# Designed miniproteins, single chains, continued (4): the designs that were tried, part 100

Each design is a single chain, and the fold is of that chain. pLDDT is the mean over its residues in the fold that is shown.

## One batch from the design tools (miniprotein)

Design m15721
Fold by ESMFold2-Fast:
Structure m15721 (fold): chain A 69 residues (1-69)
Amino acid sequence: MSDEEIRERLIELLKRAGVSEEVAEEIAEKILEGASQDEIAEILRNKGGLSLATARAVAADLLAEKERL
């Protein structure tokens, strides 16, 4: 699967979690660059408006989905 297809899939999952498209695009790019679960969770908390617990869970799910693609 291409990086563009992975990016679009991650953005779709983030938007379903209630994250804005702008923040979803930033997080998807960070995941493609090899960001850690903690780094992704911090962006989700600070910019995505998610609680820390929800942000950590969403970050784990996104990383698992990327590894499956």
Scores: mean pLDDT 82

Design m15722
Fold by ESMFold2-Fast:
Structure m15722 (fold): chain A 99 residues (1-99)
Amino acid sequence: MEEKNEKLKAELDKHGQVRFTLEPGEKFEFTAPADTGLVVHVLKGEVKITITRPDGSVEERTLKEGETYAEVLPKGSKVVIENTGDEPVEILLQVSYPK
């Protein structure tokens, strides 16, 4: 399980995107290493997204199949994508950094 999250983060760092499956009760977490354009697209199922910004503000969203969440997050923002349901979910995650 832990190795799965490490591999997903490595893929995201190298390619700016990763497609993955979350089993029931699994979550994917990362912290923005720089100001980050984030896109989360749900290919199958339903997920809960929690964004915690460096100023302490917390945003929660539920995304259903076919829905997209897109935001620009400041450095240090924490992102948690969680499958709170009883079925596997499939997600496309993309990040972009200013150059």
Scores: mean pLDDT 79

Design m15723
Fold by ESMFold2-Fast:
Structure m15723 (fold): chain A 55 residues (1-55)
Amino acid sequence: DAEAYREKGEEAEKKGDYESAVHYYLAAAIAYKEQGDEEKAREAVERAVRLLKKL
């Protein structure tokens, strides 16, 4: 479920668990892309990339 992965990513990010947040955002991006939601997939990838720059 793409939305569930996005929500888990946001929760991990709020807790400062950037590693888990990146994994969940990437899982959300894959799920959104499989559903044909290219914009939400791109947004999830951008969130993951932004967090990776902080690691």
Scores: mean pLDDT 82

Design m15724
Fold by ESMFold2-Fast:
Structure m15724 (fold): chain A 70 residues (1-70)
Amino acid sequence: GSSVVTRAALHEALEAVREGDVEGAIRSLEVAISHETDPALRALLEEALRAVREGDLERAIELLEKALTL
């Protein structure tokens, strides 16, 4: 299960992506990844970080919404 820190960072990342704040989204995702121990959730967060870095913000939103359901 996600830690409280991971969940808070995921919500911050999702809000940043929705606002087009790429730098904020990257920072929040790096925090989430650093605190996440679940391999499946960690892999999903790494995919979301890649999507943000590539400018695919729609894909990043989809991946972050999926992460919040885990």
Scores: mean pLDDT 84

Design m15725
Fold by ESMFold2-Fast:
Structure m15725 (fold): chain A 73 residues (1-73)
Amino acid sequence: MGLEELEKRVKEAEKLAEEGLEEGDVEKAQKGLELLEELLELALRSGPQPLIDKLQELVEKARKILKEVEEKQ
């Protein structure tokens, strides 16, 4: 997977997590988190450190989103 493809997938996963928060949809928020965690695992294998750092921050953000959505149910 190229860096551009990885960045596109990161953007899609982040959008899904944000949509989960906006709509209060736990399934969307969880799927966004799962995708971000998968992308972080891929980046850890061969990605540059700045991308790994960004994905770590996005995973933490997505975990917080999921917790907020679950608490508001």
Scores: mean pLDDT 77

Design m15726
Fold by ESMFold2-Fast:
Structure m15726 (fold): chain A 72 residues (1-72)
Amino acid sequence: MELVKKAVEELEKLLELGRKVLPEELKKELEEKIKEVKKSLEEDIPEEEKKKIAEEALEYARELEEKLNFGD
């Protein structure tokens, strides 16, 4: 559960940092990822599945941060 919260927090930080720089398409995608992770907290999903969702979201956050830092 804590991992899911961390994933949401990291994605929200990226959205805030990228608000002035990110294209609308990437903002929308990031918002959708945040929504998906938040939904997993409210759904009766096994903890193992929630962990996978959180890990995937954190990986996405890392990739997006790389793009923001390197301008790719």
Scores: mean pLDDT 74

Design m15727
Fold by ESMFold2-Fast:
Structure m15727 (fold): chain A 77 residues (1-77)
Amino acid sequence: MKKLSVEEIEKIQEALDAIDAAPTDEQRRALLEKWVKEGKLTPEEAERLFAIYDNARKTREQVRELQKKLEELKKKL
């Protein structure tokens, strides 16, 4: 009812953005532990968010490497 799933998705996106803004993995884990202690996340949800973030950053790095290769190829054409 009432598109509550969209609000939950937005909340997850905000959490992922906050995790991405942290400079180190240690600070990211500390942020997740803080949210678990505050009752905002369960330990299982925190582990899933970190896994989602880690997969997203690895994919982002792959995309950036491909973009660099494409830019180098364009300069030689």
Scores: mean pLDDT 73

Design m15728
Fold by ESMFold2-Fast:
Structure m15728 (fold): chain A 76 residues (1-76)
Amino acid sequence: SRDVAIEMAKQAAKYAEQGDYDMAVSILRQAATYAKSQGDEETAKLLKETAEKSEKDPSKAAEYAKEAAKKIEKLK
């Protein structure tokens, strides 16, 4: 469900806040794979793009993960 993807994105944000950017990116990529396995292509794409942005700018990873969770919550 989207609730699982949201929780994973929030978990990624917590790791990023602790300075564990590699774990944050890993969790976001796992969340994208999970969403894709559930047929949720929109959530999967958002999480993949969030992981890619977080890899390019690790200092913003927590912000990107939190924004992704919020965006997923707004999807119908």
Scores: mean pLDDT 85

Design m15729
Fold by ESMFold2-Fast:
Structure m15729 (fold): chain A 65 residues (1-65)
Amino acid sequence: AAAAQAADDARGERGSRIVKALNELYKESKNLTPEELDAKIRELAEEFGIPEDVIRTALENIEKM
């Protein structure tokens, strides 16, 4: 199980891309209308296979930091 984590640097890179995309979306959200932000959330949800509500929760967590 833990060894799967170590061999998982390539999947870890995918995770890093998701986190980076979320941080970039949060930064962009300050310059976006609510409609544009919603469209970006849907786009990321489809691109990474993550539900929109999970992305919204992640953005809320970034906002609290």
Scores: mean pLDDT 71

Design m15730
Fold by ESMFold2-Fast:
Structure m15730 (fold): chain A 84 residues (1-84)
Amino acid sequence: MEEEENEKKKEERIKKVEELLKKPENQKLIEELLRLAEEDEEELEKKLEELLKELEKNNDKEKIEELELILEGIARERAEEARR
């Protein structure tokens, strides 16, 4: 039943992404990342590298996971806008 476990994990991941995107503390970061994605892809990549390096230096695995989920959520929102 690996398939059932994968479905539950996907649903939990989607819920976590939606919750993270709705958090007010994350809203400013999301807006900044979206702005950079439209204005300057190099600055976006630099910003993401700096954030990841800082989190890795602090051994903050939970925040690294949250950042990855936020990026996944941003990618989904952009894909959804492109479909509309």
Scores: mean pLDDT 71

Design m15731
Fold by ESMFold2-Fast:
Structure m15731 (fold): chain A 71 residues (1-71)
Amino acid sequence: SSLEKKKKEYEERIKKDPNDAEAWRKLGITYSQLGEYEKSIEYFDKSLELDPNDEATWLALAVTRAIKKEE
């Protein structure tokens, strides 16, 4: 699937550069789309450690946490 391809691509980017905040964010989005909310939150948290001013990632984290709480 396209989501599995994106997951692998972003995981490979992170292996090459663990400080790539965009790759961590995109991996978080991909895991959220796969329904893997705990991993999604972990990856958003990592992205925000590297780039704390990314408002889009803060919003995505808040939405994902809200979905997980209803689980």
Scores: mean pLDDT 87

Design m15732
Fold by ESMFold2-Fast:
Structure m15732 (fold): chain A 117 residues (1-117)
Amino acid sequence: APPPLTDEEIDALEQAFLDSVRTALRTYAGVSDEEADRLVQAIRDGDPEAARRVAKLLTEAAKKSTDPLTQRNLEILAAFAEGIATGDLEGMEKRLRELGVDDDTIAAFRAVVERLR
């Protein structure tokens, strides 16, 4: 098994994943910069309802996408946000695997969700 991620690595991954969520909300979900920043901050503050709203917004954006790569990336971020909202790590991991995400990246998402709950 690969060694466990360090706290510094998890902090960097959290920043990267939440920056990706913020960019996706602004670019694809029609969310204002102020609202995207508010939702991401609420997720950092441990609000599961903010994560649930983000998952819904990104899922609807994915359904409207005609680009397969954009659709897949939005569905990955929606699964991550749903994992934060529910704490269902097994459900998140199953969905990410169905989307073709590799095991190392799934482990990174898991570590970040565990940090945010």
Scores: mean pLDDT 87

Design m15733
Fold by ESMFold2-Fast:
Structure m15733 (fold): chain A 52 residues (1-52)
Amino acid sequence: MEELIKKYNEEEKKLREEMVKAPPDQGREILEKLNEVRDKYLKDIEEFKKKQ
């Protein structure tokens, strides 16, 4: 589980930095990627819970 949290935090940080640097037309795409990273993290946590 700790590795999942670490990877999520690293991906979120990278996307936030891209968001700040991105032109307005790219902002929506980056927000979509942030949502995908969050959804994947939540799915990974649920899979982890099923194994306990």
Scores: mean pLDDT 77

Design m15734
Fold by ESMFold2-Fast:
Structure m15734 (fold): chain A 64 residues (1-64)
Amino acid sequence: SIRDRVLEYLARHGKSRLSMAELVRLAETEFGVDPKRVLDIAQDRFLSQFSADEAVAIIEEALK
């Protein structure tokens, strides 16, 4: 699942949150999502760091 991939990334890097750049790169490379679409959705959240749940929600919205 998207959640499992995000959690695995965070665990591998010893992190609890993704930066905007990490979120965009993960969405593009793992899920084939347009980076511009991820950025537009993420910017509407007014966040600079993203929890696993926040990252999952953004990637799921971008896949629609």
Scores: mean pLDDT 83

Design m15735
Fold by ESMFold2-Fast:
Structure m15735 (fold): chain A 80 residues (1-80)
Amino acid sequence: MSVEEKLEKARKAVEEIRGSLTPEERQVADEILDEAEKLVKEKGASFTEVIRFALRKLVERLPDNKEFVLRFGKILIDAA
């Protein structure tokens, strides 16, 4: 599976839980996935680098939302 296919798998998994997310969580997830896609396309980032980038950004953007950090992190790891 390519890095682009893994990222698309993560996007689909986020879409499946979208109904249980707040508007802020949806926005942050979409922004992180868009930035990750740009990182892959512009710099040839590996999926491990995508996971590290996304988890760092998620903790920075939503530091008190531990439940969403865990849910999103699991989606990324499961897509790897």
Scores: mean pLDDT 83

Design m15736
Fold by ESMFold2-Fast:
Structure m15736 (fold): chain A 100 residues (1-100)
Amino acid sequence: GSATITVTGDKVSAVVTATGSATSVTATATLTAGGSSAHVGVGVTGSNGTVGSGSATVALGGTGTITVDLGGAATSANVGVGVVGDDGGKGTGSATVEMA
């Protein structure tokens, strides 16, 4: 399955598309506000308690992709996103995706 996570906060905005496969979650983040670049962190918790994380630095108007492997045991995953702009702005968002 897939979900769109809109991250808004002080001085930052990003849109993240999270897609679950049988074994992993792929998060594609587009930074729309946050200075010249932002650090995008993704934490994933599977329905069975499996956890993983990843991060990328994304330029303003650019796209970063983060893949988190969960080993195929989860049927769904909670995806949490944190964004920290280079100007110190911060925002968070989350969604649940089904594992294919």
Scores: mean pLDDT 81

Design m15738
Fold by ESMFold2-Fast:
Structure m15738 (fold): chain A 81 residues (1-81)
Amino acid sequence: GLPLPEMSEEELKKAKEMSERRLAEDPNDANAWFALGLVYAAQGRLEEAIAALERALELDPSNELARERLAEVRAALAARA
């Protein structure tokens, strides 16, 4: 499973809303893109998760956790093919 199965649905909703609010104010907030990618991955929205995590890495290529999560999400999506 993905590393967010410990988050409740309400926690995921709040994290998504907070990340979307931050991105509305600053679309270059790498941490907000990373958080949004994790929320989408936890929701099984793998295509949206990949897009958000790729954007997070474009803005902050040193984020090892984002790189690791992106690889996991890509593998999960490929397994559906």
Scores: mean pLDDT 80

Design m15739
Fold by ESMFold2-Fast:
Structure m15739 (fold): chain A 100 residues (1-100)
Amino acid sequence: MSLSEEQFRAEIALSMLLIAAAVELTVARKEGASEEVIELLERAVDLAAEAYDAVAAGDLEAARAKLDEVLALAEELERLGDTESAALLRKAAEKALEAL
C-alpha cells in the first residue's frame, strides 16, 4: 500500500510529536513535576494522537486545530517553568504543521 508522499511526511511528523509528548510526560512523572505540568503534558499526548487520527481520516483542518492547541499548551508549560518540554513540543508541532 502506498500513502501519498505528503500524507507520509505528515504521519511521520505527528508520530514524532506524539513520541516527544509521551517521553516528556514520562520524565515529568519520574521527576515529580507539579500536577498542573503533568496534566498539560497528558493533554499534549491526547491532542497529538487526535491530530494523527485527523490526518489519517484526511481532515487536515481538524489536525491544524489540534496542533494549534498543542502550541498553546507549550506556552502554558513555558509559563510554569517547563521550558524544555515547551521547546520540544513547539518544534515538533511546528514541523507537523509544515508537513500539512
Scores: mean pLDDT 85

Design m15740
Fold by ESMFold2-Fast:
Structure m15740 (fold): chain A 73 residues (1-73)
Amino acid sequence: SRAEKLRKEAVEEARKAAEAAAAGDLETAEEHNKKALELLEEVKKLDEELAKEALEEMVKIALENREKIEAAL
């Protein structure tokens, strides 16, 4: 479905944002994070439960990335 495709794209953009942030590329991280949130809004309009699942996965990615950054300090 369209919601499933957008959900996968939102999660992929969140992963790209996390990878860029871990590399210290905050500008690229911001661009990917913005795209992930825009895609999540589109998923929410189509399927609120699927959007909730996507958000949970995106939060997990962000928390895992935060731990990597903190470990490098």
Scores: mean pLDDT 82

Design m15741
Fold by ESMFold2-Fast:
Order: C-alpha cells, then structure tokens, then sequence
Structure m15741 (fold): chain A 66 residues (1-66)
C-alpha cells in the first residue's frame, strides 16, 4: 500500500539512505497522489541530497494537499 511504501521510506531516511528513501516516497505518491505527508517527506529526502530546487517543488505540492 501507499502507507507501507511511506513507512519503508521513513526507515531508509532514518538510516541516512536518502536516495532509497526518496524512491519509496515516490512509490507511495504513485499509489496515492493525495498523500501530502509522502510529498513532504520526498522534499525532505531530496533536500538532504542537496536537490533543493526539486525539494521546493514537492514541499509546495504537499502544502496544496494539506
């Protein structure tokens, strides 16, 4: 489920595995495009990777859904 992918992403993020976390968050969004928390956490993971411009886009999407 979207929630399961999101949970996997959170675990990977906690391990410092930011690229893999981002991929899991993307899977969660693919299954549930209205999952505001997954959009926000994708932004956080991308910011951790130095992808600030892309992160900003996802934070905006999360805010629109919240």
Amino acid sequence: SAEEYHEEGVRLYEEGRYEEAAEKYKKAIELDPDYAEAWANLGVALRALGRDAEAGKYFRKAAELA
Scores: mean pLDDT 87

Design m15742
Fold by ESMFold2-Fast:
Structure m15742 (fold): chain A 120 residues (1-120)
Amino acid sequence: MVEVTESGGGTVKEGGSVTLTATFSAPGEQIVGVSWMGEPPGKGGRSLASISGSGKNTGYAERVKGRFTISIDRAKSTSYLNMNDLKVEDTATYYQLAAVLVDGVVKFVVGPGTQLTVVA
């Protein structure tokens, strides 16, 4: 069974930078793609950045373009969200949604998340 664990949250100053990390275990499975989701307090989760398992295709929400960069290290089963020029509105729980291929069927797994608080 695939598990996802996120880390790298905490409290940071506005204008600062942080890198969030998600590690997934996939014995006998193939990662199709991953998305980093942000869930602000009292609001629903939304996709901020996505990357294919090959690393060739990326997508970003408009509000984070130029500030956030997603990457994947398939050999280490790890993805990263590098977050620059942080804003108070980036305060959210960040979690990874991973699409994994098992016996020709795509399964979705989600991690518990890591909390990021951006203060002025």
Scores: mean pLDDT 82

Design m15743
Fold by ESMFold2-Fast:
Structure m15743 (fold): chain A 56 residues (1-56)
Amino acid sequence: GADAEAGAALAREILDAGGTAADVVARAAELVASGEYDPEGLGAGAGAVLREAGLV
């Protein structure tokens, strides 16, 4: 869904900029705390990218 796509895009953007898995997790937590994103969807998308990169 849209939140999973947002999570995947977030993770790619941070990693492409030289960020870490911890940076991705921190940013995802901020977006979830804002109430704009579903935590399960956002986490699934971000988690898929982190797994593909071998970071989890």
Scores: mean pLDDT 81

Design m15744
Fold by ESMFold2-Fast:
Structure m15744 (fold): chain A 71 residues (1-71)
Amino acid sequence: MEEIRKELDELMDEAARLAQSPNLDVAIDATLVLIEGAIVKNALDKGTISDEEAREWLERLRKRLEEVRAQ
């Protein structure tokens, strides 16, 4: 649980940095990853999703953030 939270926090921190990009496509896509990451973290905190579901979401968000970095 704590390891998934740490990885979510690290991903959200990176997304927050990219959200400050002067490139609007990068800023928008990064902001969406940040919002989705926050929703997943909140659901994990409330126990409304499993650790397995949170991990699956984390991997999806990582892939999207990789695409944002490639822009």
Scores: mean pLDDT 84

Design m15745
Fold by ESMFold2-Fast:
Structure m15745 (fold): chain A 56 residues (1-56)
Amino acid sequence: MSEEEREKLLREGEALIVRGIATGDVELAEKGAELYIEAGGSEENAKRGVEAARAA
């Protein structure tokens, strides 16, 4: 995966996690977490995002 492609997926994953938190949509946050991890993001950060969506 290219650097540009990785950065795009990280941003897309983060955006979906944030949207999931804002709407209480855990499935959307989980989808965002998958993209975030695939792009090389921290699994711990992704997990915290999903937990925040569950708490919303």
Scores: mean pLDDT 81

Design m15746
Fold by ESMFold2-Fast:
Structure m15746 (fold): chain A 56 residues (1-56)
Amino acid sequence: SEEEERRRRFGEHLRRAKEHADKAIQLYDSGGSQEEVDRHIAEARRHVAEMRRLLE
């Protein structure tokens, strides 16, 4: 169903947002480059935006 497909895609984006957020935290805590941290934050934000789009 459309609802099942939306739920599946929402979960995929949620997991990927978490993975990128976790990588950003790891890099930040280890003194990694701000550019790499920002890149992972941007990717996490992109996945959050897709989650919001699926809720329209």
Scores: mean pLDDT 88

Design m15747
Fold by ESMFold2-Fast:
Structure m15747 (fold): chain A 59 residues (1-59)
Amino acid sequence: SLLKPIDLRKEVEEAEKILREEGLNPSREVLEAAALRAYLQDPNPTAEQIAREARRLLE
């Protein structure tokens, strides 16, 4: 298919791993909010972009 559905689940899982490795404990709600914020800035956000937005929400 020329159009693939945006699969952010894997990016969210990788973002959670990044954040946990940094000593943070993001909730599912924080990760979902971070993914949405990242998506609004970049239609194909990376795990690093989602982790960055999650860090902003946790600070």
Scores: mean pLDDT 77

Design m15748
Fold by ESMFold2-Fast:
Structure m15748 (fold): chain A 83 residues (1-83)
Amino acid sequence: SAEKSIADAEEVLKQDPRFALAWYGLGLAYFKLGKYEEAIEYFEKAIELDPSLAPAAYRNIGKAYEKLGKLEEAKKYYELAEK
C-alpha cells in the first residue's frame, strides 16, 4: 500500500537521510495518494541526492503536473526526462 511504502521509506530515511531511492519512493507513494505537490517535492529531493534518477523522476514530475492541470510545466519536465 502507499501508506506502507511511506512508513518503510521514513524508517530508511531516519537511518540514512541521503538515500535517494527512499525519497523517490515517497514521491511515488504520495502520487498514488493524489498528493501531487508533495510528490513533486520528494522527486526533486531524489534528483538532488542522485542525479541518475533524474529521467525517471522528471517523467513522474511531469505526470504530477498533468494531474494538477499545469500542462506547460508538465511539458517542460517531460522534455527534461528525455535528456
Scores: mean pLDDT 90

Design m15749
Fold by ESMFold2-Fast:
Structure m15749 (fold): chain A 60 residues (1-60)
Amino acid sequence: DEEREKAIEAAAKALLLKDPSLSEEEARELARVIVDNALEAGASPKQVLEAAEEALKELK
């Protein structure tokens, strides 16, 4: 799922910017949990991707 993978990448980057003590592996695993929880809560993959990209842009 293209949007899911992009959302995980954006969320992982945002997590690393917010907490640089995280490893890339830890940030990616946490990002997967966050994205999957949002999808389970009824958000569309596009909505999750847009939210993750906005979070990354805010921290950049």
Scores: mean pLDDT 79

Design m15750
Fold by ESMFold2-Fast:
Structure m15750 (fold): chain A 85 residues (1-85)
Amino acid sequence: SIIDKIKEIYDEYAPKLSPEVQSILKGIANTIISLIEEGKPKEEVIDEFKRMADAAIRYLEEQGKEEDARIVKEFRDKVIEVLNE
């Protein structure tokens, strides 16, 4: 399922991040899974995911966490690919 693919992507990327950033990523993943389970329209799910992921990336870049920001960008791109299938 799409939810299983999102969980797999989280499990791949989360261990590469600091504990604080892992918690942020888990929150984003759980929110998107919840929206999918609620049957929200695909475009609404994608828009909300992009909003949350981009906010996290901006926060990390502002904090000078360039490596964490890069990893979260890769996570974002992988999840968007899955959501667009």
Scores: mean pLDDT 88

Design m15751
Fold by ESMFold2-Fast:
Structure m15751 (fold): chain A 62 residues (1-62)
Amino acid sequence: GPSFEEQIASGEKGLRAAAEAGDARGARNIGDAGYKELKEAGASEEQLERVRELTEEAVRAA
């Protein structure tokens, strides 16, 4: 399967698309789902915090 870095990059692309569309709820859903999946898969605290930061930026930009 994809690495954590590949999963984060894919999530960032989705978050950016949601933000550009003005879809704050969609950005939150993408970020929350990504955080949960990565946490359950054993991603580091640094990786989880980065997903949170990207999510908050996308929600704020939408």
Scores: mean pLDDT 86

Design m15752
Fold by ESMFold2-Fast:
Structure m15752 (fold): chain A 97 residues (1-97)
Amino acid sequence: MELELEREIVIALARMVLGIIKASGDESEAAKKVAELIEKAVEAAEKGDLEKAAEYLEEAAEVAEKAAKETGDEAYKTLANVLRKLAEKLRELAERL
């Protein structure tokens, strides 16, 4: 696949994750912080700063992982894994440019 298509797919997936979090009605500080960081990641990626976008998604994954440990909620662990994989893909795309 071309770098542009891969970038657009990763951005779309990040937006979908953000939409799911917002639709969940979770008013916790962890959910709010994760949503904020994903929004910053999407904005950075749209501006072409894939490295900064990856950093924001990595921070969001750390917040989600901490929430999973504190609450025992497996959904936060799944969220952390998804965010970490998206960050890894953005870093790979940044390296290939």
Scores: mean pLDDT 82

Design m15753
Fold by ESMFold2-Fast:
Parts: structure tokens; C-alpha cells; sequence
Structure m15753 (fold): chain A 57 residues (1-57)
């Protein structure tokens, strides 16, 4: 339903935010921040995939 489409938009936003964090960490040359940002991105991608799969069921 409509609720699941709203979750999809939120999940997309989380992925975009995580990509931004990775980019900022790379620009700073901060290896620890980069590792944290990459973990955040992987979590966001997993959430996006779960929401997308629920929408297609």
C-alpha cells in the first residue's frame, strides 16, 4: 500500500545520505570515518532492498 511506498522513499534518502558520508570521509582522508560510512551505506542498501522486495510481493 501507500505506507510501503513512503518507506521506499525514506530508504532511498538513507542511501543518498550514506553516499554523502562516504564522499566526505574520502575528501578528508579519514580512514576510520570512511569505514564507518561504508558500513552505514551497506546497512542502508540492505534496508532499501528489503523495502523494494516487500513492494513487489
Amino acid sequence: GKELKEELLRAIGEVLAAIGDVFEAELRGDEEALAEARKELEEAKKRLKEVDEELNK
Scores: mean pLDDT 81

Design m15754
Fold by ESMFold2-Fast:
Structure m15754 (fold): chain A 55 residues (1-55)
Amino acid sequence: SVADVEARIDALGVQMAALRDALLAGEISRAEYDARGDALTRELTRLLEELRRLE
């Protein structure tokens, strides 16, 4: 459903914010940030395309 996709998009936003905070705090490397951020961005793109098809 649209609500399920929106909830997953919201969860990705939380993960992206946490990843940025971890980088700024020095808890993860830039390479880890880039790799994980790339994966989250690809998942976001997939979910946005799914949402577009549902609406």
Scores: mean pLDDT 84

Design m15755
Fold by ESMFold2-Fast:
Structure m15755 (fold): chain A 79 residues (1-79)
Amino acid sequence: AADDEALRDVLEARYYVRKAKSLIEKGENPDEAIELAKKAIEYAQRALDTPGASPDVRAEAQRIIKEAEEVLKKAEELK
């Protein structure tokens, strides 16, 4: 189902944003954290673009995008 597809994308996005946050918390490799955060945004945007995605999945995707944007900001500040 379309919601299952969007859910898979949002779970991938969550995985990448968690990895990016972990890197920032360790204070190492801001360039890799940036790439991981960009991947999180890409997957979350796919979930938002999926026709028939549930409101809950869409809300979670938007939260992940916001969190990934904060990671990008912090990673750039470390450079």
Scores: mean pLDDT 83

Design m15756
Fold by ESMFold2-Fast:
Structure m15756 (fold): chain A 61 residues (1-61)
Amino acid sequence: SVQELLKEAIERAYELLKSGKTEDEAREEVMRLARQHGFSEEAARILATIAVYEAKKKLEE
């Protein structure tokens, strides 16, 4: 489901940011994941923006 993919994307971005990778590197990884699941370029970009934002929020909790 889209919700499961979003959860995976958030977790992937979280792990990358926690390990010291940049937001751009986290975004690129999430976009790669989205493309692998058949998302359009626009949808992948939106998913990456949301996932990185949510991952940053989780790091500050």
Scores: mean pLDDT 85

